# Ledger of designs, part 8: designed miniproteins, single chains

Each design is a single chain, and the fold is of that chain. pLDDT is the mean over its residues in the fold that is shown.

## One batch from the design tools (miniprotein)

Design m243
Fold by ESMFold2-Fast:
Formats: structure tokens, C-alpha cells, sequence
Structure m243 (fold): chain A 90 residues (1-90)
């Protein structure tokens, strides 16, 4: 899939709190989704600032609202952030 379409599907699954769909999207090999999820997990671990969140949102061309929702989702499902990092060899 295209980069923008893959990220939109990721945030749709996050908004729906569909853990299984997020896992499937991570395992499907979309590097954009894997990289975004790993970066969201990193922001959670390092207690990222609002400036860090805004920078990530700009870099992925997604809203700050979507980044914050993704962070909340990964706080509730930390195994998915770990899966993203493992899939990237981190």
C-alpha cells in the first residue's frame, strides 16, 4: 500500500481500539507503520515533550491529535510497541 494509506489505516484501527487490526498492520510489513509505532513507543519511554510530539506529527504528515491517540493506545497495549521495535531489529 501507499505510505499515506497505510498510516491512515493504522490510525483508523487505533481510533477503533482494534488491537488485532493494529497487530495485523504491523506484521504486514509496512515499514511506515512499524517506524511510526516504534517512534511512538520511544516518545512514551523518554517522556517526550509537546515539541517532540509536534516534530513527529510533522515528520509523518499526521495530526498531533493522531500522535497523542497512538501514544495512548500503545500505553494500553505496550506489546504492540515492542513488536514494532522487534520487527525493525531494534
Amino acid sequence: GKLDEALERFFEAVRERDVERVRELLESGYASIQTLAARLAELIEKKGTDEDIERLAKGFNVSVSNVKRGMEFLRENPELGELARELLGL
Scores: mean pLDDT 84

Design m244
Fold by ESMFold2-Fast:
Parts: structure tokens; C-alpha cells; sequence
Structure m244 (fold): chain A 82 residues (1-82)
């Protein structure tokens, strides 16, 4: 059923965000929660292009340990939500 697929997708998304939060705490613990909330807000607003861009920057931050990539991701998310 479409409702069951939507619920499974939301559960998968929540697990993904929890994983991102834990990885981001290792790179920039002070920004981890703000980034996760910005990602949730972008998805809720249907800002798919910006969401993809932000997720790419977050992936780079996790791979490289670069807190600048976390700050850039949050900046782009905030600009899209303003």
C-alpha cells in the first residue's frame, strides 16, 4: 500500500538523519543538531535541489572531517529557507 511505503520511507529517512547526526558530532558537535533540523526543514519545504546540495556537502564533511563543509552546508540551507 502507498501508506505503508510512505511510513517505511519516513522511518528510513529518520534512521538516515540519526546516522548523519552521530557522524556530524565527530566533525562539528556544535552544529550537528542545527544541520539535521535544516535538512528536515528543506525536505518539508520541498527544496529538493538545495537538499541534494546540502547532503553532498555533509557527505564530504563526514568523509574528510572538514568542519568548513558543515558550515557551508548550514549556510546554504539557511539561505534556501529564508
Amino acid sequence: AAAARAAAREASWDRFLDEIREQLKKVSPELADEVVEAIRALRAAGRWDTLREVLSLIQKAIETGDPEAVREALRRAREALA
Scores: mean pLDDT 80

Design m245
Fold by ESMFold2-Fast:
Structure m245 (fold): chain A 71 residues (1-71)
Amino acid sequence: EAELLAALPADLQARIAALVERIQAAMEEVKKLYAQGKPEEAQKLAQERSAELAPEIQAINDAVDAHLASL
């Protein structure tokens, strides 16, 4: 996985890194809600963030597939 990521174009690597940062930030917010004893709110936030990120995840997957097909 790390080797595959390193073989991708720099712009695609940057998009993946930005997506990972957004996922990590969302996970920290979810953990914070769990720590506050708000598991239902944590679950709703996780679902909302997942829905927001789904289009970018799909776009990155399509771009990776296109790059690999061009090799």
Scores: mean pLDDT 79

Design m246
Fold by ESMFold2-Fast:
Structure m246 (fold): chain A 68 residues (1-68)
Amino acid sequence: SEEVLALYREILEAMGYSEEEIEELLAQFKSMSKEEQLAVLEAMLDLFRSLGREDLAARVEELIRLVR
């Protein structure tokens, strides 16, 4: 889904990744199964919550809902 990839890009940009790194991470994410994508996103959600990054946690929650 273009919406899923656009939101994932926004999260990666907010994390400070370069455009080259973002393209690589997007390609990797697109190659994953739905189950693998959800596992990665749920791990990111737990990490952002532990870091107090409520802004990024909310974006990851939205992305999880779109992928499911």
Scores: mean pLDDT 86

Design m247
Fold by ESMFold2-Fast:
Structure m247 (fold): chain A 88 residues (1-88)
Amino acid sequence: NEELVKKAEELIREAEESTDLEEKLRLAEEALKLLLASDASAEKKRELAERLMRILQEALEQSTDLELQMRLGVLLVAAAVVLTVSKK
């Protein structure tokens, strides 16, 4: 599913470049959903999950909003699970 993988990569890049925490969260959430729905290789899933975790950790460190922190925490756990199950 090349389309989903390419879209996830584009969203991850946009999230990396964004300075808006709410936009970073929205882009990261959408990218994670596409990555989970894709048939991407374990190597590609690990690469993208690692990038998502970095984005989410940076956003969590910058946020003082409890609701946003909770949402970021849930996404970070989900990305960590993708990373873990993709590792042999």
Scores: mean pLDDT 79

Design m248
Fold by ESMFold2-Fast:
Structure m248 (fold): chain A 81 residues (1-81)
Amino acid sequence: LEKEFEELAKRLEEAIEKAKEAIEKGDMEKGKELMEEANQLANQMGQVIAQMKAQGKDLSKAIERAKELDEKMKEAAELLK
């Protein structure tokens, strides 16, 4: 689960960064596609966190990482306005 969480977090961060890059270059369609992918990855991360919690794992680092990525997603979403 911890490894799955880290892999999803990495993929989410990359999707957000690519979305921002696409939007800044004027490719709004690509930006929207990448943000849709980011939303799906964020949902999958939430499921992994729920499983980790059910197993009594320490969630401190996972919650902090999820907060960081949530802020980055909000920044990218703001660019689509």
Scores: mean pLDDT 81

Design m249
Fold by ESMFold2-Fast:
Structure m249 (fold): chain A 100 residues (1-100)
Amino acid sequence: SEISELLKELLRTLNNAKNYEDLLKAVELLEQIAEKAEESKDLEDIRQVDLAAGLLEGRIREMAAEGKVSEEEYKELMERLKKIKERITKLYNEVEAEQA
């Protein structure tokens, strides 16, 4: 339920995103969702983080193409997203190895 509420907040944030600060909030929400997935170690939770990361990446790229974020802001957001993706990939591999 906590992951579900954070996912709803993330989706609302992405749909309403207008600037760098909105995208930064979305990255921070995704970091919280990733932490909850690391606690639960539920494959479905991990898959939801991966899906959300993909949606966030698409929105960051779209807003960068529209000139709504600077090149430095884009690089910062993408670097933080890359770290989240690396965390969830590692978590997925560890959990799948234990449950295979």
Scores: mean pLDDT 87

Design m250
Fold by ESMFold2-Fast:
Structure m250 (fold): chain A 93 residues (1-93)
Amino acid sequence: EHQALVEQVKAALDELLALLREDARRNGDAARLAQIDAAQPDAEALKRELPNLSRDELQALLASLQHSIDVVRARAASEAALQAEIAARKAAA
């Protein structure tokens, strides 16, 4: 269903932006946060355009966004695992 794809793409875009902001905040990267915030109007413009995209375009965009989300999550998980290991060693001795 076209409407369901539009909502899935909107959700994926919001999730990607939220993950990127969290990543930048964790690393104290103010320049990266500013870049993400500067991209917000373009993201909102894209959301408004989504109902006008074809089903194939929406599926391709969703796949691309999901891939980006997976990459950011994998990086965050690796960083979190390293920080947990450091904290555990520090707490133990």
Scores: mean pLDDT 80

Design m251
Fold by ESMFold2-Fast:
Structure m251 (fold): chain A 72 residues (1-72)
Amino acid sequence: MASIEQIEQAAQAMVDAARKEKDPRRAIGSLEGAIRMLEKELAENEYSEEERKRIEELIAQIRAELDAARAA
């Protein structure tokens, strides 16, 4: 299992890739991919309540960036 720090780093890398992407469709795809990865981690792995909350908060942040990218 990946550590919570590794999961946060992987999600941040996808967000950073989306921010650098010139194609809006690819940017949106990267953000959607990050959300799917985090949701899959929560579904397939057992985390502590604190770790679960951290992942859920990260999903919420990425959803806000996805909404902003779709509005652009």
Scores: mean pLDDT 79

Design m252
Fold by ESMFold2-Fast:
Structure m252 (fold): chain A 92 residues (1-92)
Amino acid sequence: SVPEVLVEELELTTPSSNVKIRQVNIAAGPSEEDFKEALKLAEKAREEAEKKGEILVIHFFAEGGLEKEGLELQKELSKDNDELTKKLKEAR
């Protein structure tokens, strides 16, 4: 079956800076396939925001219980976000 993933993107501009804030809402179905597709979309949004110098806010929602593999993928995404945070801190 085709993965069931919903994506909504919002673009906000802060009045005190020329920095754009991009908010991406990702809702995944209960299957591991749906979760993997949502994770790929989150990674793509992160890379695009980093290239554009935008502040990215991702809201990730998963419906139902995740398989063990799905939980491991979620942990890896969190780990990558920590590495991105370290890079941003070093660039200051």
Scores: mean pLDDT 60

Design m253
Fold by ESMFold2-Fast:
Structure m253 (fold): chain A 77 residues (1-77)
Amino acid sequence: ALSAEDRERLREAIEWIEEHVTDEDLSDPEKRRALIEELVARFELSDEAAKRLAMAILESKNVEELIRRMRELAEGR
């Protein structure tokens, strides 16, 4: 399960995504991997949070779906 700290870091990541990420950034596997690496480094995500984020990014067809999936990861309280 994600810690409270991991959930807060994911909330910060969601706000950053809303400001900086477009559907173009999800258009191919290389861009998706670059986004995962940037978010993990920028928000100092734990291995568990990084794994959950990677799944959300790889499975989402657009930014709206990504934000929805990430909110579900962050909200479980």
Scores: mean pLDDT 85

Design m254
Fold by ESMFold2-Fast:
Structure m254 (fold): chain A 60 residues (1-60)
Amino acid sequence: MVSKEEMIKFAKELLDKRKYDLSKEIDEDTKEFIKKLLERKFQTEISDEELDKILEEVKK
């Protein structure tokens, strides 16, 4: 079972690697990119609601 913490960590690493400014609103293209890579990495489907929860945790 894939933990939410692992998904948050992976999303944070992706944004850090891209040098994305987390103090700014995350645009739709970036959200779609993260969703696609998370689904591919963890071999699971992620809803927009779950993606938003992951991104809120990444901002903390």
Scores: mean pLDDT 75

Design m255
Fold by ESMFold2-Fast:
Structure m255 (fold): chain A 94 residues (1-94)
Amino acid sequence: MAEEQLELDILAGVALIQAAVIKTVARNQGKKELEEAADRFADALNRAYQAGHKEAIERGIELLRQAGRAMDQGNWEEAIKLLKEAADYLEKAA
């Protein structure tokens, strides 16, 4: 239904904004691996979005939120791991 497409559009848009924020923070903190993981996530998310893989996008967003929480706690290694996992998951789903 049209409402399902709107939900997917909003979900993907919000996730891309969150990935851009993570990339900016990573760059400012000199966390190159996290910056690279954020780029991979954004590319993979866009591909999954174009393919209509709503469940893959929802799972990717949950991992992205977990990565954001790890960053808030100063746990950069966990944030990198979670964001790489999110990118890998989305790449396999596309």
Scores: mean pLDDT 83

Design m256
Fold by ESMFold2-Fast:
Structure m256 (fold): chain A 59 residues (1-59)
Amino acid sequence: MSEETRKAALYAAAGILEAASEFNRRLAEEEPDPARSAELAAQAEADREAAERLREEAE
């Protein structure tokens, strides 16, 4: 696989994870169930960290 394709794939994946993180963060803020809210917040944080790692790997 070319380096160009690899970097493009990593940046695309990071962008998707950033969008998922933001979406889950907003859902957590609106969620009335504390357990569900905590799960959504944890998922948002995990996706944010994964996006950071992918960007670092692409560079």
Scores: mean pLDDT 83

Design m257
Fold by ESMFold2-Fast:
Structure m257 (fold): chain A 65 residues (1-65)
Amino acid sequence: GRELAARERAEREALAAEQGVPVGDADVSPLLSPEVLAIAKEIADKLREIGDSLQEGLKTGKPLT
């Protein structure tokens, strides 16, 4: 249970120390995970593409044939 989670967190802290990552509040560590960052970037990119399409349509007044 909780003991396994604590061990996994200690292992992550050890890996972070090896990589020279500054020690901070463990609560923010998962937020900075590369997987979460990649997903956030992908969502942002997709939203931007939709926004650009809408903006271009409004700006150029080009009808969809």
Scores: mean pLDDT 63

Design m258
Fold by ESMFold2-Fast:
Structure m258 (fold): chain A 64 residues (1-64)
Amino acid sequence: MSNAFIVEIAGRRLAASLPADARAQLLAETRKIAWEVKDSNILEVDEVIERLRQRAAELKAQAA
C-alpha cells in the first residue's frame, strides 16, 4: 500500500478544519509531500503526519 495514500488522507483530515485559503494551501503541500514519498518510501509516516499537523496550525494562524 502506498505511503502517498496515508499522507493524502491525513492531510485532507487536517485541512477539513481550516478556513478555505489555509485548507487549499495545506492540500497543495500535502499533495506535493505525497508525491515525493511515492519515490522514497518513508518508514516513519507518523513523523510526516506530525509535520502536517504543525503546518496546519501555522497556516490557521496566518489565515486570520
Scores: mean pLDDT 73

Design m259
Fold by ESMFold2-Fast:
Structure m259 (fold): chain A 96 residues (1-96)
Amino acid sequence: KDELVKQIAKDMLDIYRKSKKVKTVEEILNEVAKKYGMTVEELMRLARESPLYGLFQALLDSIGVLDYLKEVNAPDELIKQVEADIERLQAEIDAA
């Protein structure tokens, strides 16, 4: 099931990137859950059962922080730092 959680994380980030990084965490979770024929609750339960859950949750948290920073028109330096954290977390999930 770790391969499924890796694929879900990758699909979440692909949805986020294709949206030009304007979708919220809730919108991304809803779209990826629909892709796998499950509810967001079922998807989150699957993620929690995986040893990748820590990285998966950190990825969700980082997307949420990025959404907040964009909403408050934070400095580009802070936005780029969080975007770099998202790329790093995705690489760690892919490598796990």
Scores: mean pLDDT 80

Design m260
Fold by ESMFold2-Fast:
Structure m260 (fold): chain A 80 residues (1-80)
Amino acid sequence: ELSPEELEIVRQVEAQLMAVGTPKAEELLAKNPNPTLEQTLAFFEEVFAAVLAATDDPAQRAYLEQIREGLLAQLQRLLQ
């Protein structure tokens, strides 16, 4: 299980992803309530790129990249 320090990194990364992701998700769903897998992939790539650009902490950046790689790889498999 995660240490208290790792849990704090998770919480901060989650808060940043929600702050950036929520308005972008609302815009996507307002334009199309049933987005395609391609639109969903583009959405997640945009959110992760924006959060990474705003994040200076190396531990948070490493965790963000790890989540991004895992999630985007899984979504790309669904596009095949």
Scores: mean pLDDT 78

Design m261
Fold by ESMFold2-Fast:
Structure m261 (fold): chain A 90 residues (1-90)
Amino acid sequence: MKEKKFPGMDEEEQIEFELDVLKSFLAMIDSIEKLIAKNLEKKYGAKVNSSEEIAAFYKEKGDEESAESVERLARLKEELEEKIRELEEK
């Protein structure tokens, strides 16, 4: 059920688990962005250091689908960072 994720866990343990999951997703997205940047450097010699630069590079190459995908990952990363902050505060 959406209300209770684990039997026997208290509210604090549930928050800690949710934080661990969100932080794991954030780390995964960061790893994906770094892998994309490295692949673009290897294939095209492009020096990109941010999701914005990666998306701009794909748009310049006419790959709007890849640009949109990178922009979606950047938005998801921002949302995850905000949720982590909210949970860590209370």
Scores: mean pLDDT 77

Design m262
Fold by ESMFold2-Fast:
Structure m262 (fold): chain A 74 residues (1-74)
Amino acid sequence: SHVATYFYTLLSERLDYPVEHLVALSLELAKLAEERNLPVSELRALADAIAEGLRGVTDLEELLARLREVVERF
C-alpha cells in the first residue's frame, strides 16, 4: 500500500523503534485511515499526532492500542 509506505517513512524519521514495529504500526495506520476514508490533507496531521502520541511506549500491543485511540479523534 502506498499509504502504508508513506506512514512508514514519516514514523521511521521520528520514532526510533525496531523495523518490525514500524511496519506493524504503518500497516495498521494505513488500514484505519482507509476504513475512515480520511482525506489526503489529514494524513500528515494524523502521522504527526501518532508520532507524538507513541512517545515513551515500547510494547507493540500498547503501541497499537494507543495508535487506535489517536485515529478515533480523526
Scores: mean pLDDT 81

Design m263
Fold by ESMFold2-Fast:
Structure m263 (fold): chain A 55 residues (1-55)
Amino acid sequence: MSKQEQLQHIDNVEKRLQEGLEFLRKTRDLSDEEIAALEADNQAFIQKLRQQVEE
């Protein structure tokens, strides 16, 4: 898989994680603070993956 293909895959993972958070917010009684914390964790994970591909 090329570097560009890996980055595109990571973008898709990020979108899926965002969709998952919206689903959890609707189906689970989570506070806005809890959702924000999960979103921050997801962003940190995605950023780390992108950095590993770029290095």
Scores: mean pLDDT 77

Design m264
Fold by ESMFold2-Fast:
Structure m264 (fold): chain A 87 residues (1-87)
Amino acid sequence: SARQEAFAERLRQLIAELDALIEYLRKNNAPQAVIDRAEALRATVEDILAQVPSMSEEELDRAWEELLALLRAFQEALGAEYAKLLA
C-alpha cells in the first residue's frame, strides 16, 4: 500500500541518518554508551522495516507509535550521556 511504502521510505531515511550519526560519533570519540544506543536503535529500525510488507493498517499504527517512543527514549538517553561530559 502507499502507506506501507511511505513508512518504509521514512524508515530507510532514518537508517541513513543513524548511519551518518554513528560515523560522526565514532570520528569524534563519543562515549561508547552513546554509540551503543545509536547502533541498537538502528538495529531496531531495520527490524521494523523488514516487517513492514506483512503489516496490517493496525500494525502500521502500532509500529509508528513504537518508533516515536524509541526516538523519544533515544533523545533522552543522548541528553543524559552528554550531560555527564559537561559535569
Scores: mean pLDDT 84

Design m265
Fold by ESMFold2-Fast:
Structure m265 (fold): chain A 104 residues (1-104)
Amino acid sequence: MNDLRNRVLALEKTLSDVKSELERKSASVPQDELNTLLRNRELMVRGALNSLKTLEEKLDVAEKLTETYLNRKSQGKTNLYETLDLYFVLKEVLQAAKQEGIIP
């Protein structure tokens, strides 16, 4: 399914951009505090996405969050927490896509 692969590749590019944004927004946060925040947000996102049964449902969530994030970013309103949540959603969905053999 070329469409599903193209959707996954688009999110992979978005993850790269979000990772750069995350590194910039986290630069002033103490390492111990950042490590705790990363762990807690990753667990919350993983728990939420594990309630979804299909890769397609996970892609729908990731795409909607990406659209919302980009709209808020254009308005200068994104914060560290929103960036972390999107980062972990994209990371988890891309990991699921790799496990299903959609991408290498």
Scores: mean pLDDT 84

Design m266
Fold by ESMFold2-Fast:
Structure m266 (fold): chain A 93 residues (1-93)
Amino acid sequence: SVEFSEEELLEKLKKLSEETLKQLGLDPNTATEEEVAKILMEKFNLPEEYARKLAEILLGKLSLEEIERILAEMAAKIANSESAKKLLEEMEK
């Protein structure tokens, strides 16, 4: 029964995005979409399409509705992967 405002959700997403960019070795204030997408492709072997969508999310270029839709689509694809399921089981240990 706690209702989060759109502004509160966006502020939390901004903080998570800044922390994620820093973990990738990027400056959140100067990083470009191309640089973020390239690192995601190189470090996580993501297809270019998903790397670009994640870069847009991390840089705050998308609406909350668009972010939720993209994350749901990506989560569904990851959940349907046997390799991803095995990796998650190893990470929970």
Scores: mean pLDDT 68

Design m267
Fold by ESMFold2-Fast:
Parts: structure tokens; C-alpha cells; sequence
Structure m267 (fold): chain A 76 residues (1-76)
């Protein structure tokens, strides 16, 4: 479906951006890339919530998990 294709495209963009963030040493560039990664996560979660009819509570839990996974990956 169109929504599945959009989610995959955003996930690919997020993956590439997170690798750039992990490789970047400049603090200002890291902050900008992190902000973009968080914005992409928000968009992906919004689309997943629409596709799967998630409750506001389920959507909030998914957002919290996605943010935690980003932080864990960047720390590795």
C-alpha cells in the first residue's frame, strides 16, 4: 500500500541519517542530525498509528520505545 511504501522510505531515510549522526563528531551538526532523526521517528510513528489504528496510549508507548532505541544505538 501507499502508506507502507511511505513508512519504508522514511525508515530508510532514518537509518541513513542515524549512521551520519553516529559518524559525526561536531556537536552542532550532531544536534541538528539528532533533531532530524527525532522528527523522522515522529512521522514514522504517526503513519504506523494510522495504519494499525493505535490508541493514543499505544502511540505514546511506541514513540517512547523508538526514542529509547535511538539513544541506545547512538551510545553503542
Amino acid sequence: SAIEQQIRALQAELAALVEQLKATTDPAERAALRARALALIDQIVDLLAQAHNLTPEQKQALLAQAHAELDAYLAS
Scores: mean pLDDT 88

Design m268
Fold by ESMFold2-Fast:
Structure m268 (fold): chain A 82 residues (1-82)
Amino acid sequence: MKEYLVERLIEAIENKDETDALYYADMLYLSSTTVPKELEDLIKKLEEAIENKDYESAKEYLIEIMKLLKLKQELIDKAKEV
């Protein structure tokens, strides 16, 4: 499920779709059974970047979130290409 939410986030950021990007960022936050402070802070920064239409910073925060979640390198590399 986290991979699905991240792939939808990548797509929304690539398309500069603020509504979908914020929706999937929020769903990623809510999908966590335990939210470490570091993850919470990164998701807040991601949401702030999206609201400010700073999709370059949003992409960087998403990559850091993906690293914290220990997602596969293939998916992280896909995020870097958008």
Scores: mean pLDDT 79

Design m269
Fold by ESMFold2-Fast:
Structure m269 (fold): chain A 142 residues (1-142)
Amino acid sequence: MKKVLIITTPDDLTMKLAEELAKRLRERGYEVTLLIYGNESDRPELREAMREADLIVVIVSGRRSPLALELLREVEELMKEPELKDKPVVIVSVSRSEENPMLEELEEFAKRIGASALIHANEKNFEEEVERIVKVIEELLS
């Protein structure tokens, strides 16, 4: 059974997307771990969860936050480890507006870590965006 790790910050919109994505992937027969990143003390659990996963999904808000930036830095540092270097990573940003203030920073981040996909999701099209993310994950795990 393929293992998917979903990592997010404790924000209402990112949590909503992470929980629905986890549900849809479990219905498709994936083993899903959902991890909420709070601070640097979570690093050992994050490292172990990333090692156990066949694919990593990082969900952040399209709004800039210190905690989201800290999570992205932790993921970037961990992806340098030999055991994690070649793992597929999907970056998802979610917003309530067409504007994404983190767009350029997330594009540069995705390029630096060699992310397999970068997806920008809008709350207005929530059901379609979740299904789109699921399809990308299925393609990367086939």
Scores: mean pLDDT 86

Design m270
Fold by ESMFold2-Fast:
Structure m270 (fold): chain A 68 residues (1-68)
Amino acid sequence: ALPSLTQEEVDKALIEAANEFLKKHGSSKKLESVEEVQALFRTLSEAERGEFVKLFTEKAEKIAAEKA
């Protein structure tokens, strides 16, 4: 289950997950907004979306642990 996060924390986790995904795939791009993350997500394959969700979950859990 996703931790109890604010919208700001969710947005931060999404941006961090997207930037880590891009780094793992050799991209020099950095995303700064949720809108850019959504645009990226629309271009991903089913397998890449699964990887992104895993990265997002890891970032969300880290943010939740830091605020505990």
Scores: mean pLDDT 78

Design m271
Fold by ESMFold2-Fast:
Structure m271 (fold): chain A 75 residues (1-75)
Amino acid sequence: MLTPGEFFARLNAALAARGLTTWEQVAAAIGYTGDPDAVPVWLFKEADTNGDGFISDEELKALAERLGLDYADLR
């Protein structure tokens, strides 16, 4: 399971590899219409489906599918 810090480190690396280096670019890519600075908190809550504060491999795969990322890029 990933801690919040480990999750965001991997997510940011995967997004940067796709040329998405700002939360504004990420928001546009996923169709998020709110404040781009709220995207990281929103994504973590969407990934953490059981509310335990950790991201499982299954939750990470589900988020990767939702964002159009390859799960392998988040390992």
Scores: mean pLDDT 75

Design m272
Fold by ESMFold2-Fast:
Structure m272 (fold): chain A 86 residues (1-86)
Amino acid sequence: SSVSDILNQISELVQAGASSKDLVNFAVEQGVPLEVIQKGVEAGQHPKHVAAAALIVKAEGKEITFENVLQAISKYSAEIDKILYA
């Protein structure tokens, strides 16, 4: 899926009342390694931001690595904030 499609899907989940745990679980179900999410949280990132960024990395067709997820948090910071705190 495109980045726009995944952002819309995450927005729908958040609007439906999805918690940080729900969004992390959704990311894992979509094939995001839990270890990558754990590394992001250990680095001081909010679990929702890490889960959203990892899903964006997957939607871009990139390998879901810690470095790619941190890059996506930076690159898509405005879009992620908009969908998580709307």
Scores: mean pLDDT 87

Design m273
Fold by ESMFold2-Fast:
Structure m273 (fold): chain A 98 residues (1-98)
Amino acid sequence: SVEKILEENIKKSKASEEEILEMARKVKEQLEELREMLESGEDERLSEVEREMARALVERDAERAERVATEAFGPEVGELARRMVELVELMLERLEKA
């Protein structure tokens, strides 16, 4: 999962600030690609849940991500989805302040 990858990179606390910022740039690039896919209508292959989760992630809407995941998969997955969005937002904030 994205959260697991981000947590593993953060837990490797010997990673330089440059390595953390490089990961944040890659996350930002992938989110921009996802946003373009949603805007172009090339999301026809995604389920309704996948589309709503993708929108929540691109918009950094942790509450929407939690709601959508909770309705589809239950409250434990909802909590995970919220934390994933919050972690992505934190990574992007670090990039913006650099």
Scores: mean pLDDT 74

Design m274
Fold by ESMFold2-Fast:
Structure m274 (fold): chain A 95 residues (1-95)
Amino acid sequence: GELTALARQLQAETDVDRQLALLQQIGVLVQRTTDVESLRAALDAADRALETGDERVIQAALEVAKEVLKVAEDKEVILRAIGLQLKAIGLLFDK
């Protein structure tokens, strides 16, 4: 779907400003789905984006995890979203 396609684009993207725009679009689309595979793709792409070390990208990835947690019904997805939030918060405190 659209969310999975954007998640794949984010994984291939190297420009920070484009990564930020893709994360913001992913966060909006997450609000409209409960599909486990789509939510996993969004979380995996957001987790990888944390490797940039850019505060804006980390904050946007944190927002994606927060939106996933609001809609997710699958236990594994919920735990993954919580883990990503904790990881992102930890990275922001190290800066």
Scores: mean pLDDT 85

Design m275
Fold by ESMFold2-Fast:
Structure m275 (fold): chain A 86 residues (1-86)
Amino acid sequence: AMAAAEAAARAAHAERVIDTLYEQGKSFAKKAIEALKTDEEKAREYLEKMERYYQGVRNAAAASGRPLQEKADEMKKLVEEVKKLL
């Protein structure tokens, strides 16, 4: 019972952290795509920032268990799509 309550609390906290990092990473992905039209160097800088947020999502998802891994996988696909455009 106590272990289940602690696991639920950890999962809820990790979900909030993942959501925040995921939204910030998506923001930098959008900035990278827009920058590709005018400034490739700036697009690469935004991609690097996006990859840092992706690592944050991965670490939080790994700590929280299986259901939150889906956001990490979606973020990985988004990083790979932006890299293909560079």
Scores: mean pLDDT 73

Design m276
Fold by ESMFold2-Fast:
Structure m276 (fold): chain A 85 residues (1-85)
Amino acid sequence: DIAEKLRKLFNERLPEMESLSSTPEQTLEKAFLLLDLYQEEFNLPEEVVEELREKIEEALKNKDWESFRETLIEANVLAVDNVFS
């Protein structure tokens, strides 16, 4: 399952993004690149992508890594559902 594989990859990558060497700006850029990919390849509606971007920005602003992770998982699930629905 591609969604599960991507979700697991993000759960493994989150500690690296949380590391002292990762700035909030770098983490935001990586997350937004993924959302852009999902919009382009999996045809996620623009309104959904915009909501996900807002959630990611808010989570990073609040240092809420759990919400950040949850939002990335949500994006992966929505992208896969659009392909296989």
Scores: mean pLDDT 70

Design m277
Fold by ESMFold2-Fast:
Structure m277 (fold): chain A 100 residues (1-100)
Amino acid sequence: GEIDELLKKLEEIAEELRKLADTPVAKEAVKLLEEIIELLKEAKENKDDVKKFIGLLLDVIGLQIELERLLPKLPPEARALVREALEVTEKAIKELLKEA
């Protein structure tokens, strides 16, 4: 389904970002992205628990804000990957809400 393709794309971005994670800021960006991916996977599995589903998506939004705040501190290549990850994350949230 659409959500599975978006999650796979996020995991591919996370792998590329890990290769560039030479600084503490880049390592923090990897950690935040990996947490976003895990929460999105949990949200996908918990669509029937409305309260838990909403809570998980709110946690993802919080992590997106933290990840966006790191953008000006990242090298250009890592910054491009993080921007792409933020766009794919927004699409994943919209797809999860559409399927709920």
Scores: mean pLDDT 89

